# Designed miniproteins, single chains, continued (2): the designs that were tried, part 46

Each design is a single chain, and the fold is of that chain. pLDDT is the mean over its residues in the fold that is shown.

## One batch from the design tools (miniprotein)

Design m5577
Fold by ESMFold2-Fast:
Structure m5577 (fold): chain A 94 residues (1-94)
Amino acid sequence: SFEEMLAAQRRIAPRVAEELRRLAEQSKNPFARDMIRKAAEAAERGDLYGALILASVGLVIAKRQGDSETAEELERARDILAQGVAEADAPVMA
């Protein structure tokens, strides 16, 4: 179960990292771009949960500051990561 989850994360992580890299390249918001890049780096190392935490923390900060544009970009990054984590966990939840 844990071995299967780790294998799934390693398989899924490269795709998630690529999606996050593209999102960061398209970002015009320096804070969003930096946070999404850091999340992509974590995903490239196979750490999808760490990447999700980074995106989620960035989203909370942006929302507290009232920066709706930055929050929207970080919410997209969080959603990509949440889907990746859910897909990685699917073989273990049976």
Scores: mean pLDDT 82

Design m5578
Fold by ESMFold2-Fast:
Structure m5578 (fold): chain A 83 residues (1-83)
Amino acid sequence: MEEEERKKKEELLKKAEKEATLKRTLGEAEVGMARMGVSVAKLAGDEKALEEEERRLREAERNLERLEKESEKKIEEAKKLLE
């Protein structure tokens, strides 16, 4: 079987892994920003802002979890193409 095709599939797997790393980094940054927002609202004593930022933090955490699962699925699909 063509070695060139095998190498292309290996490159697709590496690309999927790189994309997964980038998405995880962006998701972690979003969570970090939301945590900072919660801290600022808490320090300011703004109960309404605190509730809103806590909601945003939970949303960011769920989005990160979703991105991680999606990335794992794509990597798994890419691995299946190699075998």
Scores: mean pLDDT 81

Design m5579
Fold by ESMFold2-Fast:
Structure m5579 (fold): chain A 92 residues (1-92)
Amino acid sequence: KIDKAIELLEKALEYLRKASETEPNLERAVDAVEKAIKLLKEAKSEKEIEEAIQAAEGAIRTAEIYKEDSEKKEDVEKAIKYAREAIELLKA
């Protein structure tokens, strides 16, 4: 499940990076997803998984705030979708 969650977060990261080119406020969401991926790759306990979920949830919240004003709204929506799928997988 962790490997699949990392794949989904890497897809979310790709879309967030594209959107951040025109909306600099989305760089916070990029940083949060990168942190979540790092935590999952280094995960030795449930604590790192919980921290990764929190980081990914923070990224979704930031993306939702800046989505409506984003020139690349579709990329932001795809990023949110993949990040939500990753969180569901990690919570299962």
Scores: mean pLDDT 84

Design m5580
Fold by ESMFold2-Fast:
Order: sequence, then structure tokens, then C-alpha cells
Structure m5580 (fold): chain A 61 residues (1-61)
Amino acid sequence: SRADELVALAADPTASKEQLLNAVAELSRLGEDPSEAIQHAIQAGVPVSDIVQAVREGRAR
């Protein structure tokens, strides 16, 4: 599924911070659980404020 593809992208250690934020936002937009992608973003050093914004933006669309 698209959700599985987004989670796989977030699990890729070569994923950029921008790609991680896009995965979180898109999972949130689809109504899917973004928790796995959020965990990968945190591990990659993405600020929590940016992750929260990505979730909000995804859910609003």
C-alpha cells in the first residue's frame, strides 16, 4: 500500500529530513498511523516542532 511505501521510505537510513517530514505529513493526510515514520524522524534528528507541524498539515488536507 502507499502507507507501506511511505513507512519504508522513512525506514531508509539515507532518507533526508525533508523526505522524513513529507512521509509523516502524507501518512497523516491518508489517515494512516504515522508513528513509525515519526520514530524514524526523531532518530534522524528532525525537530519535534517540525514533526508536529507536518502531522497537523497532513491532517488538515
Scores: mean pLDDT 85

Design m5581
Fold by ESMFold2-Fast:
Structure m5581 (fold): chain A 63 residues (1-63)
Amino acid sequence: SLLERAREAYERGLEAERRGDLETAIAHYDLAVKLFATVLGSDHPEVLEARERLLRLREELEA
């Protein structure tokens, strides 16, 4: 299901972030946000959490 794919993408993002691979983590979180938003709606807590992580990592790359 799309929800399973979204969770898989989120987990891969967490794994990449733990390794310090911020670019890979951003790509996975971006996919997770898109898939979660499609299934659950843009205001759902899981979408907001993934989006918050995505924005934080983008800020780290700008620093």
Scores: mean pLDDT 83

Design m5582
Fold by ESMFold2-Fast:
Order: C-alpha cells, then structure tokens, then sequence
Structure m5582 (fold): chain A 65 residues (1-65)
C-alpha cells in the first residue's frame, strides 16, 4: 500500500543514517524494526517511528536485540 511503502522508505532512510537499527522487515501491512540494543537513543528513535507510523496509518512493531 502507499502508506506502507512510505513508512518503509522512511525507516530505510533512518536506518542508513543511524547505526542504531539492526534490521528492518516488511511483513504484510506491518513494518518490523529491530534495534541493536535497548538504549535511550534507540527508545527516542522508536518514539519518532511510532509517531511516523501513526501519521501514515501503518502498523509498526519495535524490537530490541
């Protein structure tokens, strides 16, 4: 969907710009983001991604390694 594509693109750009993300996967209508570690910086980025997902009307799942 256009919303899923937009969210996936945004997460990809943030992943390239940040060393905090271990993996990004698209599963159906859901984007799964795995962070390398549970840190204050990772939690701040996760909050930003949740807001982006809410605005896009897509489902975001956040995991920590």
Amino acid sequence: SPKLASLASAVHILGVASDLIEDVRVEGDRVVVTFKADSPEARRLAEGLRRLAEDAGATLEVRFA
Scores: mean pLDDT 74

Design m5583
Fold by ESMFold2-Fast:
Structure m5583 (fold): chain A 65 residues (1-65)
Amino acid sequence: SRATLLAGVADLQRASGLSRAAATRVAELMLERGLLTKEGVVEALRELGFSEATIERVRRALEEA
């Protein structure tokens, strides 16, 4: 659900240092494209222009969860 994604995005915001607005944008893009996977998060971050360092921090957080 959107609420579950927003909760996960809040966790990503804390783990990766993303702003709340940026984290919400990632969740919206994932919902729009149906990319509700770890790979989908990485793809959304690349599309929104996040740095490779930020993408790598998020990837590590997702793999350790």
Scores: mean pLDDT 67

Design m5584
Fold by ESMFold2-Fast:
Structure m5584 (fold): chain A 63 residues (1-63)
Amino acid sequence: MSEEQLKEAAEHVRSALLAMGLSEERAEAIVRETVRRMKEEPLPEGVSLFEWAGGVAYELALR
């Protein structure tokens, strides 16, 4: 993935987490972990970048 795509996905995830009522500190921690996983793992076939990033972040928010 390009640096630009990762930045766009990170901003999208951050906005969604804040809208869910998470603190800025927790949202930043989840965004960092989401971006880390997206760099280490291939994008699943048939899933958009934002759907994948949102799914990972949501999973992390519930843990």
Scores: mean pLDDT 76

Design m5585
Fold by ESMFold2-Fast:
Structure m5585 (fold): chain A 68 residues (1-68)
Amino acid sequence: MPSEELIEEAKKLAEELKELAKKLKNPQQRDFMLTMAEAIEKNIEKWSEEEAKAVIEFAKRVLELAKK
């Protein structure tokens, strides 16, 4: 299991992905963001610390690219 701090950060990123999805005009991009958020929320506690860190970094990158 990842640390409580990593779990909380990942869940916060999932919420940011859901909020961003509401603002996106492209339905496929919205569905992708929502699916990613749900996958994080469902699986975060089951991942290793390295896997959790990798997912957090990936989610941050996705949010950064979507804001452009």
Scores: mean pLDDT 79

Design m5586
Fold by ESMFold2-Fast:
Structure m5586 (fold): chain A 85 residues (1-85)
Amino acid sequence: MSLQKKIEELEKRVKELRAKFDEQAAENIATDPRITPENLAEVEKRASLMTEAERVALRGSAFKLDPELVDELMTAIAELEKLKK
């Protein structure tokens, strides 16, 4: 497989995982009373100072996401960054 194809496959995987992440985060924000607007503001403030993978981990824990989904997204982002740099 060419490097270009590996990048394209990882970009597709990251896009699919981000869509799942965003869908579950939106549902949990709407349905879980423990996720307050104040907690959302604090998470976004902290996320602005972090790396991409750290932001995914922080948001994943704060929004009560599936740890497996969070780990898969973090791994895919890290692999994509290695191939693009």
Scores: mean pLDDT 79

Design m5587
Fold by ESMFold2-Fast:
Structure m5587 (fold): chain A 83 residues (1-83)
Amino acid sequence: GPAESAEVEITRSNGSKLKLKVVKKVGELPVITTEMEGIPPQTATTETQLRVLARELGISLEELKNLTAKELAEKIKEAVESR
């Protein structure tokens, strides 16, 4: 179908696991969902949430400081796909 999807599981500094799922349709912003044990899936909707997730994926603070929410979502998609 015309939708692209990717997911990755990361181990955070506190030892907990975080699953990131990204779905992008043509002409739409990437939808980023986080899944953690015992917590319902959450959609990252704010610039702050997107910046935190990008940092969890290892993207540098310097690279993130000049990005819009749309660019952050695209960067997260690329980082998830490269894992």
Scores: mean pLDDT 77

Design m5588
Fold by ESMFold2-Fast:
Structure m5588 (fold): chain A 99 residues (1-99)
Amino acid sequence: SNAEKRKEKALELVKKAIELHRQGKTDEAVKYARQAAILAALVDGGGEVSKEIYELVKDYPELYKAFKDAMGLALLFYGAIQGGGVVVEENGELKLRPL
């Protein structure tokens, strides 16, 4: 499915972000983390795919912050305005909740 392909791509992007960060290329890594956030928001509005990515980047504060910040923007534009809802923070993760 298109959602499954987007999930796979989001996970590929975050793995690439971690690889680049480990190489000291943090500015490039942050760009990949932001793109992963956009795809994750399109899949499930900050649900299970986003949770998997937060777990992968939890030990990399710059990537965690970049992903979380981009997730907030992506949920606002792709989730919250299309279906109605509010962006909430729970245990350091951003999620879309129905109104």
Scores: mean pLDDT 80

Design m5589
Fold by ESMFold2-Fast:
Structure m5589 (fold): chain A 85 residues (1-85)
Amino acid sequence: MYKVTVTVKADSPEAAERAARAIEQALLGTGAKEVKVTVDPENNTATVEGIFESKEQAEYAAKAAERAARLVPGVKDVTVEIKEL
């Protein structure tokens, strides 16, 4: 199994939350079995984690989620990590 972690830094807590929801939808739409969303409104950051069965699914999902996050107005930075479990 593989874990995809997407972390966003935004201009506002509202932008961070919108990015988190966009990432969550992208991960679920690409076959994530489990998704965990953590929003930190005080630091305008959000972290979304998804679990995938295969490396190819995780890599595809990571690219889709990064693209979805970067399309949200007010997002400043997006980091993506893929870890084998």
Scores: mean pLDDT 86

Design m5590
Fold by ESMFold2-Fast:
Structure m5590 (fold): chain A 77 residues (1-77)
Amino acid sequence: SMEEVVKKVKELVEKYRYDLGKLLEELKKNLPFLDDIKVGHLTEQVLRYPEQVEGLLKKVSEMSDEELLNTNEIVLP
């Protein structure tokens, strides 16, 4: 479920906050439904806004790879 995914992402961010490479690796393993571009953007955004994991995950999942490649920061409503 999305709630389980959000919980897992929060746990990974807390565990690997200071190891970006390991955080990216673990997020790729736990979010196989997201491509590398989406996971990369999600990794950067959740490190900046760890309290907004659910909104960021939903937004990244809805955006196209082209939109993500042209976006420096994800704006939540």
Scores: mean pLDDT 75

Design m5591
Fold by ESMFold2-Fast:
Structure m5591 (fold): chain A 82 residues (1-82)
Amino acid sequence: SKEEDLELAKRIVENAIRLLEEDPSDFARGAAVVALATNMAAAKSAGLEDIAKFYDEVLAAVHAGATPEEVRRLAEELFEKL
């Protein structure tokens, strides 16, 4: 269901933020970007356009070097709109 897909998206983004909090390396940031991109592609393929856009906007912030706290605030704001 869309509700289950939303909860999965929230967990995936929370895991990405946690990785950034625990490991400040460019390698960990790259791993977070790959995880977000993979789930964005899956959501897009499933026709879940709003969820795909959510992943894309979070991914863009992570790729741009946003802090874990900035990514968390963005994700919370975007999730409320889903």
Scores: mean pLDDT 87

Design m5592
Fold by ESMFold2-Fast:
Structure m5592 (fold): chain A 57 residues (1-57)
Amino acid sequence: RDAVLARISEVTGLSVETLRRLRAESRDLEEFIGRVGEAMAARGLPEEVRAEVRALL
């Protein structure tokens, strides 16, 4: 899972620390995906990047 977080960090520009916190705050994988999606949208990341992150999860 840390390798997945590192890849998401690389693709999105979000820090691994931020991603670890979002995962810790999430009940399950679906909630984690939702929180990461919201963070990506707030940063204005394009749909292609968001789709790549979903494929990693």
Scores: mean pLDDT 75

Design m5593
Fold by ESMFold2-Fast:
Structure m5593 (fold): chain A 95 residues (1-95)
Amino acid sequence: MKEIRESAAGVERDPETGRLVATAVVTEKKDGKESSAIARVELDEDGNVVGRRIEATEGVSPELLAEAQRLADDLVARIKAGEPVAPRYRVEEKE
């Protein structure tokens, strides 16, 4: 079976705290099983990291967790650099 990895990354404002949250999601489909890792980085009004959260499907691989973290950190770096952050979706297939 094909191994399919999908990733999505974006920035939103938490309506309760008013803080920006950079969120990255990586989903992998392998051997008929779907696993996801979600990394969230919370920023203050000055763009400083004030919180991190990681949520994952039970049994997710360390590689998938690391990829979600890397994508979230990339978003934070782009925000700090004043670069436009549009939602991004990628699909990678291995055969």
Scores: mean pLDDT 73

Design m5594
Fold by ESMFold2-Fast:
Structure m5594 (fold): chain A 85 residues (1-85)
Amino acid sequence: MNVEEEIEKAIEEALGTEVEVAGKTYYIKTKEDVEELREEVVEGNLKLIEEDEENKEKNLEKFIKLAKETKDEKSLKRAEELLKK
């Protein structure tokens, strides 16, 4: 089984979907947008989530929703680890 091809298919299935993270709505129109959004969301929002302890749990749950809709298992597990503590 070619894992890279299956990941690419999962990304293609996520194309055209709308996801919400930290109160912002993101529209995924291309495969490249998925990769750029992932880097921006994972690195940027995880930093914002950690800095905003008061809203950390709510923001983290929204981040998890984005990861599920984009089928990004690495980002999903990273966020779930932060939620689980």
Scores: mean pLDDT 63

Design m5595
Fold by ESMFold2-Fast:
Structure m5595 (fold): chain A 92 residues (1-92)
Amino acid sequence: APSGEVFTGLLKRDGKWYVITKYDDEDAEKAKEEAEKALKEALKNIRDLLKAMGVSEEEIEEVEERIKKGPKVSVRMTSPTTAEAVAELEEE
């Protein structure tokens, strides 16, 4: 039975927010699916995540508006067993 590990991180760089999830699984397709699912759940709960990081309410509202507009999401294998899902919240 696959025993995956889920990692979720938040990063701000050059005025852009990135939400990153990684999932390790022996099945590449399952790893991608679980990473994407974790990313969607993190985006749904982004207000709580940003508050936990001490981000200002004004920046939280801006991030939520960008999520509402649809973030650029990419899912890829970083190794044969590790999938990475990234949501890029651009200023456009």
Scores: mean pLDDT 72

Design m5596
Fold by ESMFold2-Fast:
Structure m5596 (fold): chain A 104 residues (1-104)
Amino acid sequence: SKEIEELLEKAREYIEKAEEALRKGDYKTALEYGKKAMEYAFEAARLAFREKDLESFEEAVELAERAYEILKEAAEKLGDKEAILEAGIELGLVRIMLGVLKLE
């Protein structure tokens, strides 16, 4: 759907911003943008799961994994263990959802 496409585009945008901030050593900004990227990727995955759109769901999972790696690196530099845990739970959930969707 158009809504899923817009959410995936926003996830990619915030991933790029988070990667740039991380390269500059701006870990607080990288964490903030990484969290936004994860939020958009998770919402895209949720909608794709509801619509049974496996292709868009797989794109959302890939973006969530990219957002998680950036977020985790930034959070580790900041000592923000809670951010790592929260993002890890979200990524775990989308991976479970992917497995369920493939069983249809």
Scores: mean pLDDT 88

Design m5597
Fold by ESMFold2-Fast:
Structure m5597 (fold): chain A 75 residues (1-75)
Amino acid sequence: SPAAAARRRQERRDEAFYKDMEDLEKKIQELVTKENLSLEEALRKLGITPEDMPSLERLRQRKAEYEARRAAEAA
């Protein structure tokens, strides 16, 4: 079961990544609301290029799926 061990490592990495993305989203929201920056300006200030936007959207969707799964398992 090396594949099972690799899957568990991937899941742990994904969870840490989702937490980092949540913190990043909070920083973006603060820049937009407190500094009156556009979304693109906030992303640029954080070092994220417009070319990363499709990947960020996919990451938001993956995070939503992860949280929905956790909520379903808790209920």
Scores: mean pLDDT 69

Design m5598
Fold by ESMFold2-Fast:
Structure m5598 (fold): chain A 149 residues (1-149)
Amino acid sequence: ILLVDDDEEFIEELKKILEENGFEVVGTAKDGKEAVEKAKELKPELIIMDVDMPVMDGLEAAKEIRKFSDIPIIAISSDSSQEMLRKLREAGFDAYIRKEAAFEVLPELLKLIEEYKKKGFNAAQATAAAIFELSNDPKYKDKIFALGR
């Protein structure tokens, strides 16, 4: 997993929670430019990226990553407006998670991804299936939104 956010405290807390749940964080990035560079270098299986960052925002970073990779990208943001969700979809994000719910939602999403991988799904297929399942769960449907490819 590659974690991208300009909030260093949020990144360290999220990294700790994910690692305590048995997931590998292969790198972190502070802005969209560093995210593009690390996505190309590290070839992560999943990118979790904040939208509102300095230098290059998450929308620009996702568009740039899509030029060379189909890796799943999940947006983290506090802006759940219809306009933002449209922009995220157009930029090539696979899902959106409310930033306030990230610590609750991400461990469960990642566990579902691993369950689908055990069923023979590849990483991208497993991520899409897990996003769909969790976004339709009454407990999480207001915290995670499927955006498609």
Scores: mean pLDDT 79

Design m5599
Fold by ESMFold2-Fast:
Structure m5599 (fold): chain A 61 residues (1-61)
Amino acid sequence: MTKIEKFIRKDAHEFAKEILKHPQSINVEKKFFITFYTNLGAEKNLVKRILDEELLKEKLK
């Protein structure tokens, strides 16, 4: 895993913990998260996959 992937995963984990407290905002904030990292040069599908994995992990708690 690259440094950027580790950073995205850590940020996605914190995002998942916070956003599940505000489920009404999930769709909007998820789009901003993906767009932010894609604009920094990360692959859109990679960012989306990591975010979905962290959201699923947090939801299963």
Scores: mean pLDDT 80

Design m5600
Fold by ESMFold2-Fast:
Structure m5600 (fold): chain A 70 residues (1-70)
Amino acid sequence: SVLEKLKKLSEELGDLLFNARTKEAIDYAKKAGKHLHKAIQAYQAGDLKKAQEYAEKAEKYLKKGKEANS
C-alpha cells in the first residue's frame, strides 16, 4: 500500500540522516524529506496518485544520498 511505502521511506530517511558522513548526502536527505512530506500531505488529502509520485521522488533522492555517503 501507499501507506506502507511512506512508512518504509520514513525509516530509510531516518537511517540516512543518522549515518550521513558528507554534506552532499545530507543535502540529498533533505531533498528526500521535502518530497516525502509532500507525499504524506497528498496521502492525507486522499490523492493517492500524487502521494505515489512524491514517494517515488523521495526514493530517488534517498538512493542518491546513500551513494553520496559512500
Scores: mean pLDDT 87

Design m5601
Fold by ESMFold2-Fast:
Structure m5601 (fold): chain A 92 residues (1-92)
Amino acid sequence: DPVVRARIAATAERLGLDEAALEAFFATVSGFDPAAPNADGHDGLYAFLRTLYLSEDPKAAVKDPEAQAILAPWSDEQIKEFAAEFGSTEPA
């Protein structure tokens, strides 16, 4: 989705992150989240981002080794700001 991709690019530039790393992170979480329950109709990606946003230690909340490796060079604040951007729920 070009709109979602543009939002990822804008967020990456604002936070000083690599756009390709953000895309890889989304692909890893959404494509490899076989243990995430879809009980609430949520995409496992959104549940994961919300966990990062609310966690006092975002990197420790990441259980997937590939996703953790992508996030390793990021600060906890960058991870939380990124997670808040995409993990916030607001009914329109």
Scores: mean pLDDT 62

Design m5602
Fold by ESMFold2-Fast:
Structure m5602 (fold): chain A 69 residues (1-69)
Amino acid sequence: MSALKLAAIHDLTRYGEEALKQVSGEAKEKAEKILKETLEKLRTAPDEETGRIAKEGIEKLEEILKEAK
């Protein structure tokens, strides 16, 4: 695994854990699902797609956080 991909997975995991602490119920389930799907895509995708996949995952998590409040 490349350093870029490893850093993206680490940063997304940390951001996702913080996000999950702020939501509950269905919003938490949706956020957890998006986090897991994004991390799995990061592990299996080519390094070239790492930035795009991470960005899309973060944007989806942000939408859930805004709706859950």
Scores: mean pLDDT 79

Design m5603
Fold by ESMFold2-Fast:
Structure m5603 (fold): chain A 69 residues (1-69)
Amino acid sequence: SLEETIRRLEELLRQETDPEAQQALQDLIDTLRRAQELVPDMTHGSQLPPDLLQELSDKLLAADAALGK
């Protein structure tokens, strides 16, 4: 679930000591929380807006790259 994903990312952020990885994780968490805030304005089962999906994809790639170092 989205809630589980955010919780896992917050745990990773808490354990992370690299400033670049911390920033990437924080940006990803913020983007996911913004997605959650939009849910009340969406129909049940609706897809997230394409712009938000692109942003989420970009933040995921950045976080993955930072964590892989």
Scores: mean pLDDT 72

Design m5604
Fold by ESMFold2-Fast:
Structure m5604 (fold): chain A 73 residues (1-73)
Amino acid sequence: MEAEEEKIVQEALELAEKMPLPSDEEIEEVRAKLRAAGATEVEDLSREEIIELAALVERALRKLKLEAEEKLK
């Protein structure tokens, strides 16, 4: 049987692929909401919240990669 963590990562990557690159404001808003919810560790988050957070991180990394490629022009 596949580990649940592997399924969460796959679902997060699929979600990130379908969504546009995040704005800095979107990243800040998600972080503020997670802090307000009292989640201090990833283990305190629901499965859906973990997937959304992982997708946001993946999207943020993609944005950073594009910005790095732009600087190399």
Scores: mean pLDDT 69

Design m5605
Fold by ESMFold2-Fast:
Structure m5605 (fold): chain A 65 residues (1-65)
Amino acid sequence: SMEDIDSIFQKIEEAVKGRITLKPGENVLGVLLKEDPEGLLEILASLPPEDQAILRDVFGVEVPD
């Protein structure tokens, strides 16, 4: 659901707190993909399996491990 996606995005934002700066209207995945794609993959791999499954289903994101 949309609430599950918002929760996952909030977890990712907390994981990158102080590492990147988000402008109004930017999403954390888009910024990481442009500025730190390797770090994005590491963060996605650190998420619980259920959250990784949601990201794969919704965004088609491939996560290592």
Scores: mean pLDDT 68

Design m5606
Fold by ESMFold2-Fast:
Structure m5606 (fold): chain A 65 residues (1-65)
Amino acid sequence: MEELEVREEEVDGRRILTLKAKSKEQFDRAVEQLRAAGARLLEYNEKEAVFETADGTLIRVELEE
């Protein structure tokens, strides 16, 4: 299994978790797993997906390359 690079930041008291995907396969898998986990999709494009969890945390999945 390939590990995603994970970074955690706080902006204006809100947690933002950034997942860096090295390939489109890894990106698509992360997006599918977040959907399966019940996170709400806020934004989706070829290079980035943004989800909101029930706890109010934002999860940003970014495709590198």
Scores: mean pLDDT 77

Design m5607
Fold by ESMFold2-Fast:
Structure m5607 (fold): chain A 86 residues (1-86)
Amino acid sequence: MKVKSFLTEEERKVLRFLKEHPDEWFTPEEIAERLGLSVETVQEAIDRLVAKGLVEKRTDADGRTYYRLTDAGKQYLDFLELQEKK
C-alpha cells in the first residue's frame, strides 16, 4: 500500500546516487555512508527498488551483496526529474 504509488525520498536519493556512478556496484553500507543515511534505511529503500526492477543485485563469492541501477531505473529517474521541475 504505502510504497505502491510513488517513490519515497530515500528511494529517490539512492537512485540519484547510483545514477551519478553508472556501471558501478555498491554495498548498502557504501551508499549509506555517501548519503548520510542509516544502512537500515538504505537497505529498505533498495529492497523496494529491486522489487520494482529499478535496481539489480549481485551476490559476490564471499556472500556480500552489491547493487546497481538497471536501464529501467535510469529511464524512470529521468522521468521523475522532469516531473519534479513542474
Scores: mean pLDDT 77

Design m5608
Fold by ESMFold2-Fast:
Structure m5608 (fold): chain A 95 residues (1-95)
Amino acid sequence: MEAALRFATKASLAISKGRDLAKEQGEAAVAHLQALAEEHEKQGDYVGARLYQAAAHAGKAWLARQAGDTESAEVNLRQAVELMIELIGEAGEKS
């Protein structure tokens, strides 16, 4: 339970940071977060890779919403939330 709560906090912060970076740097922030996710995955850092992927999706959702693309915003937000649920679930199973 404590590990799941810690991952929920980290995932929530990653999503918030992804949105904030997209607000500051636009599409370049999303590209940077995706590159970080890929690099972490290559290094076997599954948790880091998924957190950066969630942040990138949150950034994409924010940018789509600003452009009036509600459908794309909903798809990207759903993907960010699904990655968060996956991380929380895995943390809860490995107590």
Scores: mean pLDDT 78

Design m5609
Fold by ESMFold2-Fast:
Structure m5609 (fold): chain A 68 residues (1-68)
Amino acid sequence: IEERREKLIKKIEEGIKNSEDSEFLQSLLDALKSSELSDEQLDIIEWTIDELVDKDVIDLEKLKEYLN
C-alpha cells in the first residue's frame, strides 16, 4: 500500500510539472499524502494513470470524472 502510494505520488508530481492545469493534480497529491484513500479509489487512480499516461500527458478530464 505505502509503496503503491509513493509510486502514484511520483507520477502525479511529474504530471504537475508537465500540466498547465496543476490545481486538480495538487489536490489529488495532497489527498494521497494526508488522507487514507480506499482501495477502490487507489485502483481507479492507478488504472487511470497507467492507462492514460501517454509519454507526457495525463488525461485530467477523465481522472476528474472518475473521482467525482
Scores: mean pLDDT 61

Design m5610
Fold by ESMFold2-Fast:
Structure m5610 (fold): chain A 79 residues (1-79)
Amino acid sequence: MSSTSFTATTTNEAGEPVTLDVTLTQLSETRGELRATHVAGPPLAFPAATEVVGDTLLTAEGPDVVAVGDTVVIRAEKL
């Protein structure tokens, strides 16, 4: 299995910088997982959701508000 870890910087709706530690793992030819941990900045809004995009099922899991130390997980599965 392959995994890649990197630091990502984004902004909240107020334009304030947020830093995330991200790990992207390919679990199989049809499955992947992204884990993002909040390490710096103000809280981010994150509504947990399940959505089908094309032929891929995306499942997002995490708290409604992502604060420093919180982790969100997005899983992708090809249908």
Scores: mean pLDDT 76

Design m5611
Fold by ESMFold2-Fast:
Structure m5611 (fold): chain A 89 residues (1-89)
Amino acid sequence: DARELAERALREVLEAAKLYLKHTDDVTLGIGFVLRAIGLELDLELGADPREIAREALALAEDLLARTDDPEVQRLARRAIELAREALR
């Protein structure tokens, strides 16, 4: 079930990254977060270890959470963190 949890964590963190990009003044950082999330989705589809992907999704979500004051971005990032942590149990 680590794959399903990693896929769900990636969906939540991608939505958080897209929402951050939409409302941030730091467009370069926002693009960076979106590209990181897309790269992890591609890696998972190409057969990367779901637990390794969950660790990277966790780090990305924590990075987003540290950089945002948007409560919706925070909600999505926290959801991604919970799903990634569950994948790593």
Scores: mean pLDDT 89

